# Designed miniproteins, single chains, continued (4): the designs that were tried, part 29

Each design is a single chain, and the fold is of that chain. pLDDT is the mean over its residues in the fold that is shown.

## One batch from the design tools (miniprotein)

Design m12987
Fold by ESMFold2-Fast:
Structure m12987 (fold): chain A 82 residues (1-82)
Amino acid sequence: SMSLEEAEEAAERRRKELEELAKKYPEFRDYFLQTAERIEEVLREGARRGEGLAEAARRSNQVKNEMFAEWEKEKEEKEKKE
């Protein structure tokens, strides 16, 4: 089972990655920071439930991919209306 410490470490690594993306693409800063926060929440919740590291990684990747896909669609829709 994944510990809370392992979940916090994984969340911190993901947050740093997304903060670096926010520096490169400041127009999407809020999206990247919200995604990092959601991944942190998912990982911490998984650890509290005794979730395995592999399962927590799959869930965090699913959330990341879903949020990214929704953001890409929103961006495309805004570009088409402009």
Scores: mean pLDDT 75

Design m12988
Fold by ESMFold2-Fast:
Structure m12988 (fold): chain A 113 residues (1-113)
Amino acid sequence: SEAERNRELLEKLNELYLKASEAYANEDYKKLAEIAREMAKLVPDEELRERLLEIAEELEEIAEKGAEKEKADEVVKRLTGVLLEAARRLYRRIGPEAAEEVARAEAELEARR
């Protein structure tokens, strides 16, 4: 079903987001670029795919040539923004049942603190 497919995509995007957070913490911009390209393959929205590919190219340039931390942080902030928008669009496509699954996942995360 479309709802099952969109939920699977959301789970995969969340896994890639966690890997991206680790790569960013390690200043591994080459790995971040690879992850951004993987995210682009999963996102159904063409507009968001194009933004992710653009971000991946910027991250690849940062990995090869270096950049000031402020520039790298700006690119990563844009990556996070695109992912948040992708997640919001996927949740809207799944419908109200997805809100309950998110609430349960957030409750489980809070219980692990």
Scores: mean pLDDT 78

Design m12989
Fold by ESMFold2-Fast:
Structure m12989 (fold): chain A 79 residues (1-79)
Amino acid sequence: KKKVILVGSDPEKLDKMAAHLAKEGYEVIMAQSPGLYEASEGIRKLYSDAEVITEEEFIERYGAELLEGPYVRPRYPRF
């Protein structure tokens, strides 16, 4: 069972990421803000085999459609 650590500041986005990764068969062992994760050196050592996935990396792998996307298609108007 592949383990992942989620890093992000938006709880709603972290929840969406965790739900999708769990559906893909990953074990989500932590969802934390970037600051807390960086301060937790012991977590990085203990789970050195765990994949760290940030919001940006999640978007690159699965697309922004699963989260509030940073990309707006040209058809969407702006004011």
Scores: mean pLDDT 63

Design m12990
Fold by ESMFold2-Fast:
Structure m12990 (fold): chain A 94 residues (1-94)
Amino acid sequence: TADELRLRQAELGLEAVEAIARGDLEKAREILEEMIEERARLADLPEEERKEERERALKKIDEIIEEVKRFKEENPEKFEEEVREAREELERLR
């Protein structure tokens, strides 16, 4: 279901953010790529448009990693709070 997809994407997103936080950038890239591939596979779009969106999203992985790293470096306390809140929200959705 759409709700199951949203839950899985949220879980993977949190795992990617936690990987970035501990400096495991290779693992973070792997998780982000998995998220993009799952979204592309389930998208209700023509094949060519799905391919274009997938390629565009994959090219942005490094930008996403750098944004998360910058957020943690500039606002470490807020970063920890948002990660905690994300975990609590996931527990509520289960």
Scores: mean pLDDT 78

Design m12991
Fold by ESMFold2-Fast:
Structure m12991 (fold): chain A 55 residues (1-55)
Amino acid sequence: MDAEIAKLDAEIAALDEEMAKHRDDPTRYTALSIRRIGAEIERDRLLAEKAAKLA
């Protein structure tokens, strides 16, 4: 679980870098933004599950 959360954090960071490179392409920027939001939601779900298991 921790490794999965770390991978999602790394993916979000990589998506931020890609978004910065594609600021002039609204279609690509929007697609990357959607992927980033999805990764954040998944990370938050894993964090909540981890917290529940540690309770």
Scores: mean pLDDT 80

Design m12992
Fold by ESMFold2-Fast:
Structure m12992 (fold): chain A 100 residues (1-100)
Amino acid sequence: SLLEKVKEKWEKLIEELNDLYLNKAPEKEIVEKLIKLLREIKKLVKELMKAYPEEKEEIIEQFIEALEHLKEWAKEHLKDEEAVKEFEKEVDKIVEEIKE
């Protein structure tokens, strides 16, 4: 199911994020990998919205809430202000693209 694929990809994103953070990866690398995974998830979310047009608004709302939670995580855990700023900018772009 497309919904299960979105959930699995999101869980993998959180796992990769935690692994990179715990292994003290450069924060710019963490941000770059998160953006890449989010773009893959965005593509699946758009496919989900096309498959379930009656639920489009709820799908968008849930995805945006998840993105806002991830931005909050970055602000709390990352120390590189430029990396955090770039992450916020790319997340905001994804939000605009998902809203069409």
Scores: mean pLDDT 84

Design m12993
Fold by ESMFold2-Fast:
Structure m12993 (fold): chain A 84 residues (1-84)
Amino acid sequence: EEVEKAKEFILKKLTDPKNRDKVYTEEEIAKELGISRTPVRKAIDELEKEGVIVRTKEGVKAPYVEVSDEEATKIFNELFLKKL
């Protein structure tokens, strides 16, 4: 049950467009839900296997490109905002 709760929380956070730039740590998710890190880690493992999230050194984030080289990401975002 706690694993499913963590999966739902993570999906809701990472599918929200306003949270695209945000990285969530296991600790943050565990504290928000009031559960231990173990079910949070299991939820993250399952979602990563499903390809719906990306695990980084800092935490988890949406699979959409906003990672790797900061230069490329910033340029992309600046151009995106100005083009439309």
Scores: mean pLDDT 67

Design m12994
Fold by ESMFold2-Fast:
Structure m12994 (fold): chain A 116 residues (1-116)
Amino acid sequence: MLGREVAARLTPEQRAEVLKLIDEAIELIKNNPDDVEAIRKAMEYLKRAADILARVHPELGAAVKAFLDQIERDLAEGKLTPKQAADVLISLAKALRALVEGRDDEVVPLNLPYLA
């Protein structure tokens, strides 16, 4: 799984830096969802996270940066509202966080009594 592969290749320092950048992006957007400047700054944090990820998985890093560049263009052209861009960026940030945390390497204690 991609998360396991990426998590295994990151140094502890790289992992901590990427998680910090992702968390700062999420908090900035949540506190300022209608502020275009805050959304652009959050995209800068996510681009920096993508640069670190590119070191261990170049294709993933490039794809994330291309996606962020498209969001920036669509915002500038009025194809996305700030709120729509915020929602998309939060979804991306959460997906990147899960991937960096190596979701498949952690045992999530789920009490699912109806599936046992």
Scores: mean pLDDT 75

Design m12995
Fold by ESMFold2-Fast:
Structure m12995 (fold): chain A 68 residues (1-68)
Amino acid sequence: GDAAAGLGALGAALEAGDAAAARQAMETSNVPETRRAMAQLAGEENAAAGLEAVAAGDAKAFRDHLRG
C-alpha cells in the first residue's frame, strides 16, 4: 500500500543519513497511515516519538526509536 512505499522512502533516507529527504518523504506521505505502519513495526510509543523526531529533522533519533 501507499503507507509501505512511504515507510520505504523514509528508511532509505535514514540509511543515507539524509534528514532533509526524510522530512520531505513525511510531508508527501499520509502521516496517519505511516504512523500506523510504524506502530506495527516498533510499537505505538516508538512510532509517536519517531514521527516527532522526523518532524524536528532529527534522523538519528528516528532511527534509534525504530531500532529499539
Scores: mean pLDDT 67

Design m12996
Fold by ESMFold2-Fast:
Structure m12996 (fold): chain A 65 residues (1-65)
Amino acid sequence: SFPARSDNPEDDLLIAESLEKQGLTELAKALRAAIEAKAWDNVDEGRRAYLDGDIETALEILRNL
């Protein structure tokens, strides 16, 4: 299970690696880009959308930097 929220970039990178291994490559790429930009609000909201199963909304949030 993925954590609902994390203030640790290392945990968010581990989530991105897990998404990439599941074939969600675009979502993983967008998450990594948001982490590099230090867009933590986008990272948190994107992760929430992913946990709700809304991959499209998660991707939109993470790309809207």
Scores: mean pLDDT 74

Design m12997
Fold by ESMFold2-Fast:
Structure m12997 (fold): chain A 84 residues (1-84)
Amino acid sequence: MIEKVEEALEKVKDPSLSSEEIVKLVEELLKYAEKENAPQIVIDALRQLLELLKQMKKNGVPTEEIRALAAEGLEWVKKELEKL
């Protein structure tokens, strides 16, 4: 699980990724977390992050702000997983 979050963090830092690709990245990570029966706190955090990113995209928020929030949320998820 931690390795998948680290991969997502590396990918989200790519400035060529669109807002749509960032949203898909978090959506795929959430699906993986659910499949692997990750802790509920991690699954809930990824769901909340995904909904916020979707809302930001819908409201026309700049990609850089969407990227920053995605990176912050994924760093938090990584830290929670490291406590296990």
Scores: mean pLDDT 85

Design m12998
Fold by ESMFold2-Fast:
Structure m12998 (fold): chain A 82 residues (1-82)
Amino acid sequence: MIKRKLSEEELRKGLDEFFAMLDAVVAATADAARARNYVLAMVRLMMREISEIEDPELAEFARAYLEAYVKEHYPDVPVPEL
């Protein structure tokens, strides 16, 4: 069996799809506090997935990409740094 390695392009695409889903849910949510808590919960789940990436350079790329998006679009949401 050939083990497929994750690439930066695949991580970027996956994160872009995650962001599109996140934005859609936030747009459908009238309660700002609920929207914020949802973003925080989803970001925590994504950070957990990123922590399971075996390549530390890819993990750092994915974390930086996620943090940059959240800081720009959801500045009130604290992003865990690890």
Scores: mean pLDDT 76

Design m12999
Fold by ESMFold2-Fast:
Structure m12999 (fold): chain A 86 residues (1-86)
Amino acid sequence: MLTKEQLEELLELVRKAIEALENGDYDKAIQYVKEIGELLKKYSGRPELVDEYTKSLIDLIKNDPEKALEVLRFEEERLQRLLANN
């Protein structure tokens, strides 16, 4: 289970990825998604699932950035809810 500090760190990276996508900076958004993946692998017992998720999201940024933005906004809401309930 992720700590409050780890959830806050993830939320900051997700927000930075959203901002990069909104600004059309897809390379920067991909960099933030990779950082999210590295953080999740460090704190997760399932690094293989994190790698699959990270690759899927990077492909989505390249092929359908509007859908990638929707996915990241959903993750932002999920992380905000987890932090509010702790």
Scores: mean pLDDT 83

Design m13000
Fold by ESMFold2-Fast:
Structure m13000 (fold): chain A 90 residues (1-90)
Amino acid sequence: ELEAAFKALKLLTSDKELSEKEALEVAENIVKAKELVKYKLEEIAEAGGFELLKKIKENLEKVLSYLPEDSKEYEAVKELIKYIEELLSK
């Protein structure tokens, strides 16, 4: 769980454009550790990391483009995007 959250966040905070393989890996790890990823996103917001949250959101939107709309991966990634939008609006 911790490893899955860390792996997803490491890819999402990268300065390099995510490949399809990396995007799918992010989505799988988010499904495994969604609540822990949310917790880490909240910690980033509390630390004032709003620029990093915007970057994570942009990368999540790119991940979403590789996923079928009827998948659990799509739903989980979309939920995280909405959560980041809520954190940025506070």
Scores: mean pLDDT 82

Design m13001
Fold by ESMFold2-Fast:
Structure m13001 (fold): chain A 80 residues (1-80)
Amino acid sequence: SEVERRVEELKKLSPEEILEWAARELVAAVAAGAPQEVVDALAALTQELLRLYQDPNGTREQILAVAEEFLRVLAALRAS
């Protein structure tokens, strides 16, 4: 699936690049007029990625788990 392909691409990125990707996708969703509940979900996930990135005890696995959830929200938006 496209989500599985994008997850494999995200696994090759640094935590900083994952955060930059999420922020860019959030801006794109807002610009495209995505429903407010989708924008709120993407914003919350972006904020969680930022928290994990800044947390010295934050793990790459936690960052990837949040990024995968972000991808699932985007996939659901694109399917509608």
Scores: mean pLDDT 84

Design m13002
Fold by ESMFold2-Fast:
Structure m13002 (fold): chain A 65 residues (1-65)
Amino acid sequence: MEEIKKRLEELIKETGSISKAAEILAKEYGIDPEELHREALRIYLEDPSLSPIEAIARAIERLLK
């Protein structure tokens, strides 16, 4: 979880876009970017108190299980 969030933050800093950073990170983990987007959106809608970074990190963790 923490390692995923750290990598995502680094990619956001480099790309200037959370969406582009999430796409790159998904490919690094062998996840389809569209599937990651769908899962992260679902998680965010279930718990809107989560930050976008937290939702994306949780989505990656769940898709790797």
Scores: mean pLDDT 80

Design m13003
Fold by ESMFold2-Fast:
Structure m13003 (fold): chain A 82 residues (1-82)
Amino acid sequence: MRVTTVEVTAADTLQQAVDRVVAALLAGEVGDLVVIKVDPAIADRVPPGRIANEVVQRLREQGRQASILSIGKNSAVLQLTA
């Protein structure tokens, strides 16, 4: 099991954050984790829970699956499950 961190900063749009998290999950194996960390200054604009939900939906459209393991104020954890 590998853990990858995706840092989301003021330079990122929601779509760019989602794209990077999807790419990180798809670069890994089933069971691997991606930790999303959002700069607190932008968490209202790009909430970690919204990134996580958009990632799950985008993976589903590609026939893949991920589970949201946790959602915090400035972080979320996703696992690739299929």
Scores: mean pLDDT 86

Design m13004
Fold by ESMFold2-Fast:
Structure m13004 (fold): chain A 80 residues (1-80)
Amino acid sequence: SEKLIEIKKELQKFYEAFLEKDKEKALEYIDKIEELTGDKEAAEELKKLVEETDFSNEKDYLEKLEKMKEIASKILEKVE
């Protein structure tokens, strides 16, 4: 599915922005994911996790990343 490929691309860009600790870009990619999926609730959950992340604390960062992956998995399952 072309839509699934685009969602996966935006999720990859989101993860890269998050790994670079670029909250502004991460939030921009979440907005694109919301536009592609129509899933406002998942987008709001991802934005909350980004805003709450303490990038100076690796344990918090990794915990938030795992929660983001869980949300991303649910988004992809719904679009299948």
Scores: mean pLDDT 83

Design m13005
Fold by ESMFold2-Fast:
Structure m13005 (fold): chain A 80 residues (1-80)
Amino acid sequence: MPSAEEVLEALKAAVDEYRDVALRFRAAQAAGIFDPALVAQLQAALQRTQELAALLLKVGSKEQIEEALEYIREKQEEIE
């Protein structure tokens, strides 16, 4: 079983991947490029983030959950 610390670090990595894919998707859209592979990658990254967030809610401390929420907020601001 992964530790709460391992889940938190995995969630942060998944959020970083989602942010990177989202920025690539935005760049492609700005260039007028439709790439179904980027859409699939964006959906997969979002699903991974959601699965890890759900796991952290079950095994994480209040402090770890708050850290994850703040990290997600910061990375969302980078895409918006």
Scores: mean pLDDT 83

Design m13006
Fold by ESMFold2-Fast:
Structure m13006 (fold): chain A 61 residues (1-61)
Amino acid sequence: SPVEESLAQAIANSPSKEVAITFLQHEIAVIDEDMKTASPEEQEKLEEKKAAYEEKLAELK
């Protein structure tokens, strides 16, 4: 997906682990904000996206 491709590129092109962690934390915060106004269908997609980002964040910590 475009999100997974963008995430992979951002991590691969990060100058440091800290930059990758900061990027993932920011993306998770954006998803949390989007979920507040999202429809149930959108919430399902956002939950999947958040889970993928949280898994990557846990791997990097």
Scores: mean pLDDT 77

Design m13007
Fold by ESMFold2-Fast:
Structure m13007 (fold): chain A 77 residues (1-77)
Amino acid sequence: GSDGLIKAGQSVLDVAKKLGASDEVIKYAQQSIEAAKQGNTEEAKRYLQKAVSLLGNEKGDSAVEQVSILTVERQGG
């Protein structure tokens, strides 16, 4: 649901900042989180896909894997 999308977007932000990804990756991740908070899951998914794809292009597949790991960790409480 939207909570999962918020966690995924936050994971993209954390990895992007850690690896020095572009402002565009950060912007798409922030837009995904905002859309998810508003209950707009369709828009959140579109922005999340753009952020992850751009992050992968800039920093490689290992960056995308780090996002997945952090997202899973955020679900474990």
Scores: mean pLDDT 81

Design m13008
Fold by ESMFold2-Fast:
Structure m13008 (fold): chain A 106 residues (1-106)
Amino acid sequence: SKLEKELVDWIVQQFGKVAEVVQRLLELKRRGEEPTAEERKAVEDAARLAGQMVEALLRSSFETREEIKKRLMQYAETLEDEEVKKLSLAYVRDLMNMVAQWHKAS
């Protein structure tokens, strides 16, 4: 449905925003630099977005979750930073496995 397509597109968009924040934090860590107040706020915003994505996944159908998994894995494979890519692929795998286990719980 249109709503399912909009949900998939929204989750992919939010995942991209979270990945950008993670990349910036890794760049700061590699340089031995501390995050600014604005960058710390971006981390807090990213954590809220991640929570909203999880809640949406818990409420989605199996078919919608499979499409989300496919789209997120495809997006993660396009990331140029090897550490961000590895973390993103692991996160998608672990998240989708946890969501699947939650749906199996009676």
Scores: mean pLDDT 86

Design m13009
Fold by ESMFold2-Fast:
Structure m13009 (fold): chain A 87 residues (1-87)
Amino acid sequence: SMEEKKLKLVERLIEGLKKAKTDLEKEMLFGAAEVAIAVLKIAESIRELLEEVLELYEERGDEEKAEEVREALKVVEELERRREERR
């Protein structure tokens, strides 16, 4: 069940970044499609991308979108904690 929650959170991360892609492209901020691709392939890079997207939404005042990114960041933090515990 924990793994199922992690999968749903990762799916939410991908969905959030896909929505962010559309919104960020409207604002001409950057190509969020690359962020979505990185999320699918590179877990270690996800944190940096999510932090950048979070800062952008917070500075632009998009709190609802910022919350989606914060939830995704928690997934990354939990994955990082699991890696440390398995050392």
Scores: mean pLDDT 59

Design m13010
Fold by ESMFold2-Fast:
Structure m13010 (fold): chain A 94 residues (1-94)
Amino acid sequence: MEEVKKKIDELVREIINAIRNGDWETAEKLAEELFDLLMKNLSIEEAKKYAVQALVRIKMELLMDPSISEEEVLRFMNRLSEIAYKKLKEKEKA
């Protein structure tokens, strides 16, 4: 459990760093890894909770960064929500 939480924190940091470097493709791949980690290791209820917490942390951190436009943040957050929803639906069907 604590190892999973540490990996979640590391992936969130890597996602934010990739975005700050303009590497949106790497950020999206890291987000898929994050949601796969959540779906593999946690219950549906816990995975939802940690996914929401991760999304909120990413959004707040990016909105506080003056080098990133609000439009770019919102576009990326919408994409992350789509990825999270798809992964959650796949877990529910399994």
Scores: mean pLDDT 82

Design m13011
Fold by ESMFold2-Fast:
Structure m13011 (fold): chain A 73 residues (1-73)
Amino acid sequence: GAMAAAGLPRPTNADQAAMDEAVEVFKNAAEKGKITPEEAQKLIEEVYRLAATEGADAVREFIAKKAPEILKK
């Protein structure tokens, strides 16, 4: 959408930063009982897969979709 076209990725350690943020979000959700540790592990594996195949933008899209669902509970 328009947000993706306007939101140019900033040239930093973007892939590593996106993966680190995603991992912390899902681990924190499991620690708070929002998801199970097994679900957190599956989400972390998906993050690494997306980073390896699609890059940082795919990781950020994944967080944007999953974090609101997880944080609601």
Scores: mean pLDDT 71

Design m13012
Fold by ESMFold2-Fast:
Structure m13012 (fold): chain A 104 residues (1-104)
Amino acid sequence: GAAPPRIVSVEVPDTVKRGEKLTVKVTVENPAGAAITRVRVFLYDANGNLLAEKEVEVPAGATEATIEIDTSGLPAGDYTVRVIVEAADGSTAVSEPKKVKVEE
């Protein structure tokens, strides 16, 4: 059977200026038979409210995905990034939360 998907790393900057793009780089283990098809990124405020989400499709055989979130219109403050990775067989992996600060 196919191995489940694995998130190897989630790279986010410690800070981003409001109006610039927040770049989230996700590295995945892409085992044979369970090719990663999608990466979803969720941005939560300090109160746990979902303020932004973005999804990208992953090309077959890719081990990295880069997702850009526009910070225009987001209040300055502390945020948490969470990533969900989905494989072709419907299995998922969820990242640990990563902190990022949106600055003025």
Scores: mean pLDDT 81

Design m13013
Fold by ESMFold2-Fast:
Structure m13013 (fold): chain A 87 residues (1-87)
Amino acid sequence: SEAAREELLIAYLRATNPNVSEEEIEKALELARLSREFRKLAYELNDFEFAREVAEKVQEYLDNRDLDKAIEVLKEAIEKLKKKLAE
């Protein structure tokens, strides 16, 4: 279930980063939800090169602990994929 996946993610984040804030947990949940939507759209469009470029950019922001920019990149990528799917 989605709730079970989110509880597992929360438990993992707290176990691997004991100083994680509730705000960071909420952003990580949003990131996980957006990542699922992005993967579904990328799979449907079979655009693996674009998916790879987006994943690399998201990972770069995550390595710098910039959750807000990682979320922004995914939102923009999802909108681009939705536009392609509507064509």
Scores: mean pLDDT 81

Design m13014
Fold by ESMFold2-Fast:
Structure m13014 (fold): chain A 106 residues (1-106)
Amino acid sequence: MSEKEMMLEALKKIKSREEAKPFLEEPDLSKYPSYRDIVPDPVSLKSIEKDILSGKIKSLEEFEAKLEQMAENVLKFNPEDSPLAKIAQEVLDFAKKTIAELKKNG
């Protein structure tokens, strides 16, 4: 399996999680007009998929880094003890486990 195929398979599994729903797309700027002022480089599962397909994300390492950035962006806009911050960490932990499993079995 190629790294691109591994990333897309991992992303498909991540997107299927209930906890991943808040991270599928960027926040609605009509509800959060200051979001881009606080988070100048927004990351969503949709933006990660687009970057994998376009070749901007070329490796599993770059893919993991973008997932980490997505979780870090939550902490810039939300308190560490918030439900969204906890869900972001759960999604990141699942993603890292999924990538490790694909590396071992692919």
Scores: mean pLDDT 80

Design m13015
Fold by ESMFold2-Fast:
Structure m13015 (fold): chain A 65 residues (1-65)
Amino acid sequence: SSEIEKLREEARRALAARDFERLAELGVRLAQMGDIETAEEAAKYLASQGRTELAQRVGEAIRAA
């Protein structure tokens, strides 16, 4: 879907900018739309950067999907 593609593009920009709050927001949205794979990648990246609370938020969205 073009909506999922747009969210993925925004997530790549957030990652490049090190905007971790934005990346988590987009990861949650991607999980809600069924893009679990991209959401899991975002959660793993956030955890690797020490952003444990943000990674947990995305993980909760994945489990709720």
Scores: mean pLDDT 88

Design m13016
Fold by ESMFold2-Fast:
Structure m13016 (fold): chain A 81 residues (1-81)
Amino acid sequence: SSDVEAAHVIVQIALQEAYELTGDPRIREALREAVGLPLTEAAARRAVEVLRELADQSPDPELRETLLRVAEHAEALLARG
């Protein structure tokens, strides 16, 4: 569905921007994983969980808040189906 595709896209954009900001190799690996995932709801939920884990580990509170908002938006898209 377009909502599942949109969830994948916003997670990938957030990871790309976070990697450009931080240079963190864990974010780079998360981005590679996200890009390689099939366009399924289960895979999108996996990408969201990775985004939440990176947010929790971020020392930058502004980046943490941004990643969590993207995760919440992606989850809302997936809840619509």
Scores: mean pLDDT 83

Design m13017
Fold by ESMFold2-Fast:
Structure m13017 (fold): chain A 65 residues (1-65)
Amino acid sequence: SLQEKIEEALELAKRLAIAKALEKLPDAESIEVEIIDGKTVVVTATAGDKKAVVTVHNPIVEALL
């Protein structure tokens, strides 16, 4: 279904954003994942006073909506 494809696309976007955040901050103590408007994924990784923010816009979700 279309809904399942949208969910799959968001899951892939989450995985990509988390991987990129961990590449920037490998010693991350916490990771927060936010979905904005059901299509944009924002991941914030934190380690003490250090922070890495990664934003992934899912073009597949945008093309389907």
Scores: mean pLDDT 78

Design m13018
Fold by ESMFold2-Fast:
Structure m13018 (fold): chain A 70 residues (1-70)
Amino acid sequence: SSVFTEFQEDYRTLVSRAPDLSVDELREALDRMEARFAEIKPDLSRQEQIQADAALGVMRMYLAVKERES
C-alpha cells in the first residue's frame, strides 16, 4: 500500500539519521513514528503490520542501547 511505502521511507530516513540524533531526539522521533503506525495499522495488511512492528522493535532496541551508553 502507498501508506506502508510512506512509512517505510520515513523509517529509512530515521535509521539513516539515528547515529547523529541525541537520545531525546531519537526518542521523540520514534514516539511519533509509533503513533503514526498505530493510526495507519487498520489500513495495513497482516504482513505489513508484522514488518512495521519488527522495524519499530529494532529501533526501540537501538534507543535502549544508546540510553545505556549515556
Scores: mean pLDDT 87

Design m13019
Fold by ESMFold2-Fast:
Structure m13019 (fold): chain A 75 residues (1-75)
Amino acid sequence: EPSAAERRAAMAARLEALGVDPAALRQAVQLSLAEDVDGLVALLSETLGLPRATVRRAVLGEDPAAEEKLVAAMR
């Protein structure tokens, strides 16, 4: 239902709320602008040392425990 632009903005806002610094947020926004969720997940997984499945669930808002792990890894 939401447009691609709205989904990208929501993803950027979620990453910002998770305490991602401005440089990491810019990279995440760049990937989300390409509608490349897999690319964003791969970047965060490699950078933070978390499993891709955990990062994907956190980014998509499907698992609060995964989201907390992502936040902890970014701090």
Scores: mean pLDDT 65

Design m13020
Fold by ESMFold2-Fast:
Structure m13020 (fold): chain A 65 residues (1-65)
Amino acid sequence: GMADAQALAAQLQERGKIVAQGMGQALGQGGAKATVTVVDENTLQVTLQVGDLVLVSNLDASQLI
């Protein structure tokens, strides 16, 4: 349900933050960040930004929950 999707998004946000920080440090880039947004109960949107690079992916939450 939506509560499960929100909980999963929060967990992915925390993990993504760690990954973005590590990538930023490894590449000598400032401003590395990751954001996870709940689109609906079955769909999460992940955005990873490192310097000028922006990667966006939609995840099927139904396969993760």
Scores: mean pLDDT 72

Design m13021
Fold by ESMFold2-Fast:
Structure m13021 (fold): chain A 69 residues (1-69)
Amino acid sequence: SLEDFKKGLDTLKASILELAKVDIDRARTFAEVYFSHLLSEETDPEVQALIEEYREELMAELEALAKAA
């Protein structure tokens, strides 16, 4: 379901933010590559919108962490 998919994205986001605590550059690269891959394989516009929303929020958090370091 979309709700289960959203929970998967929440878990992925949390994992990437944990990686960012030890290696921010690797976390940013992983996030960029993984979300680009998800978007390239998704054909449902509603799911694409959800992936884009998570990507935008996560990348903003990672950018803020990188600037603080």
Scores: mean pLDDT 83

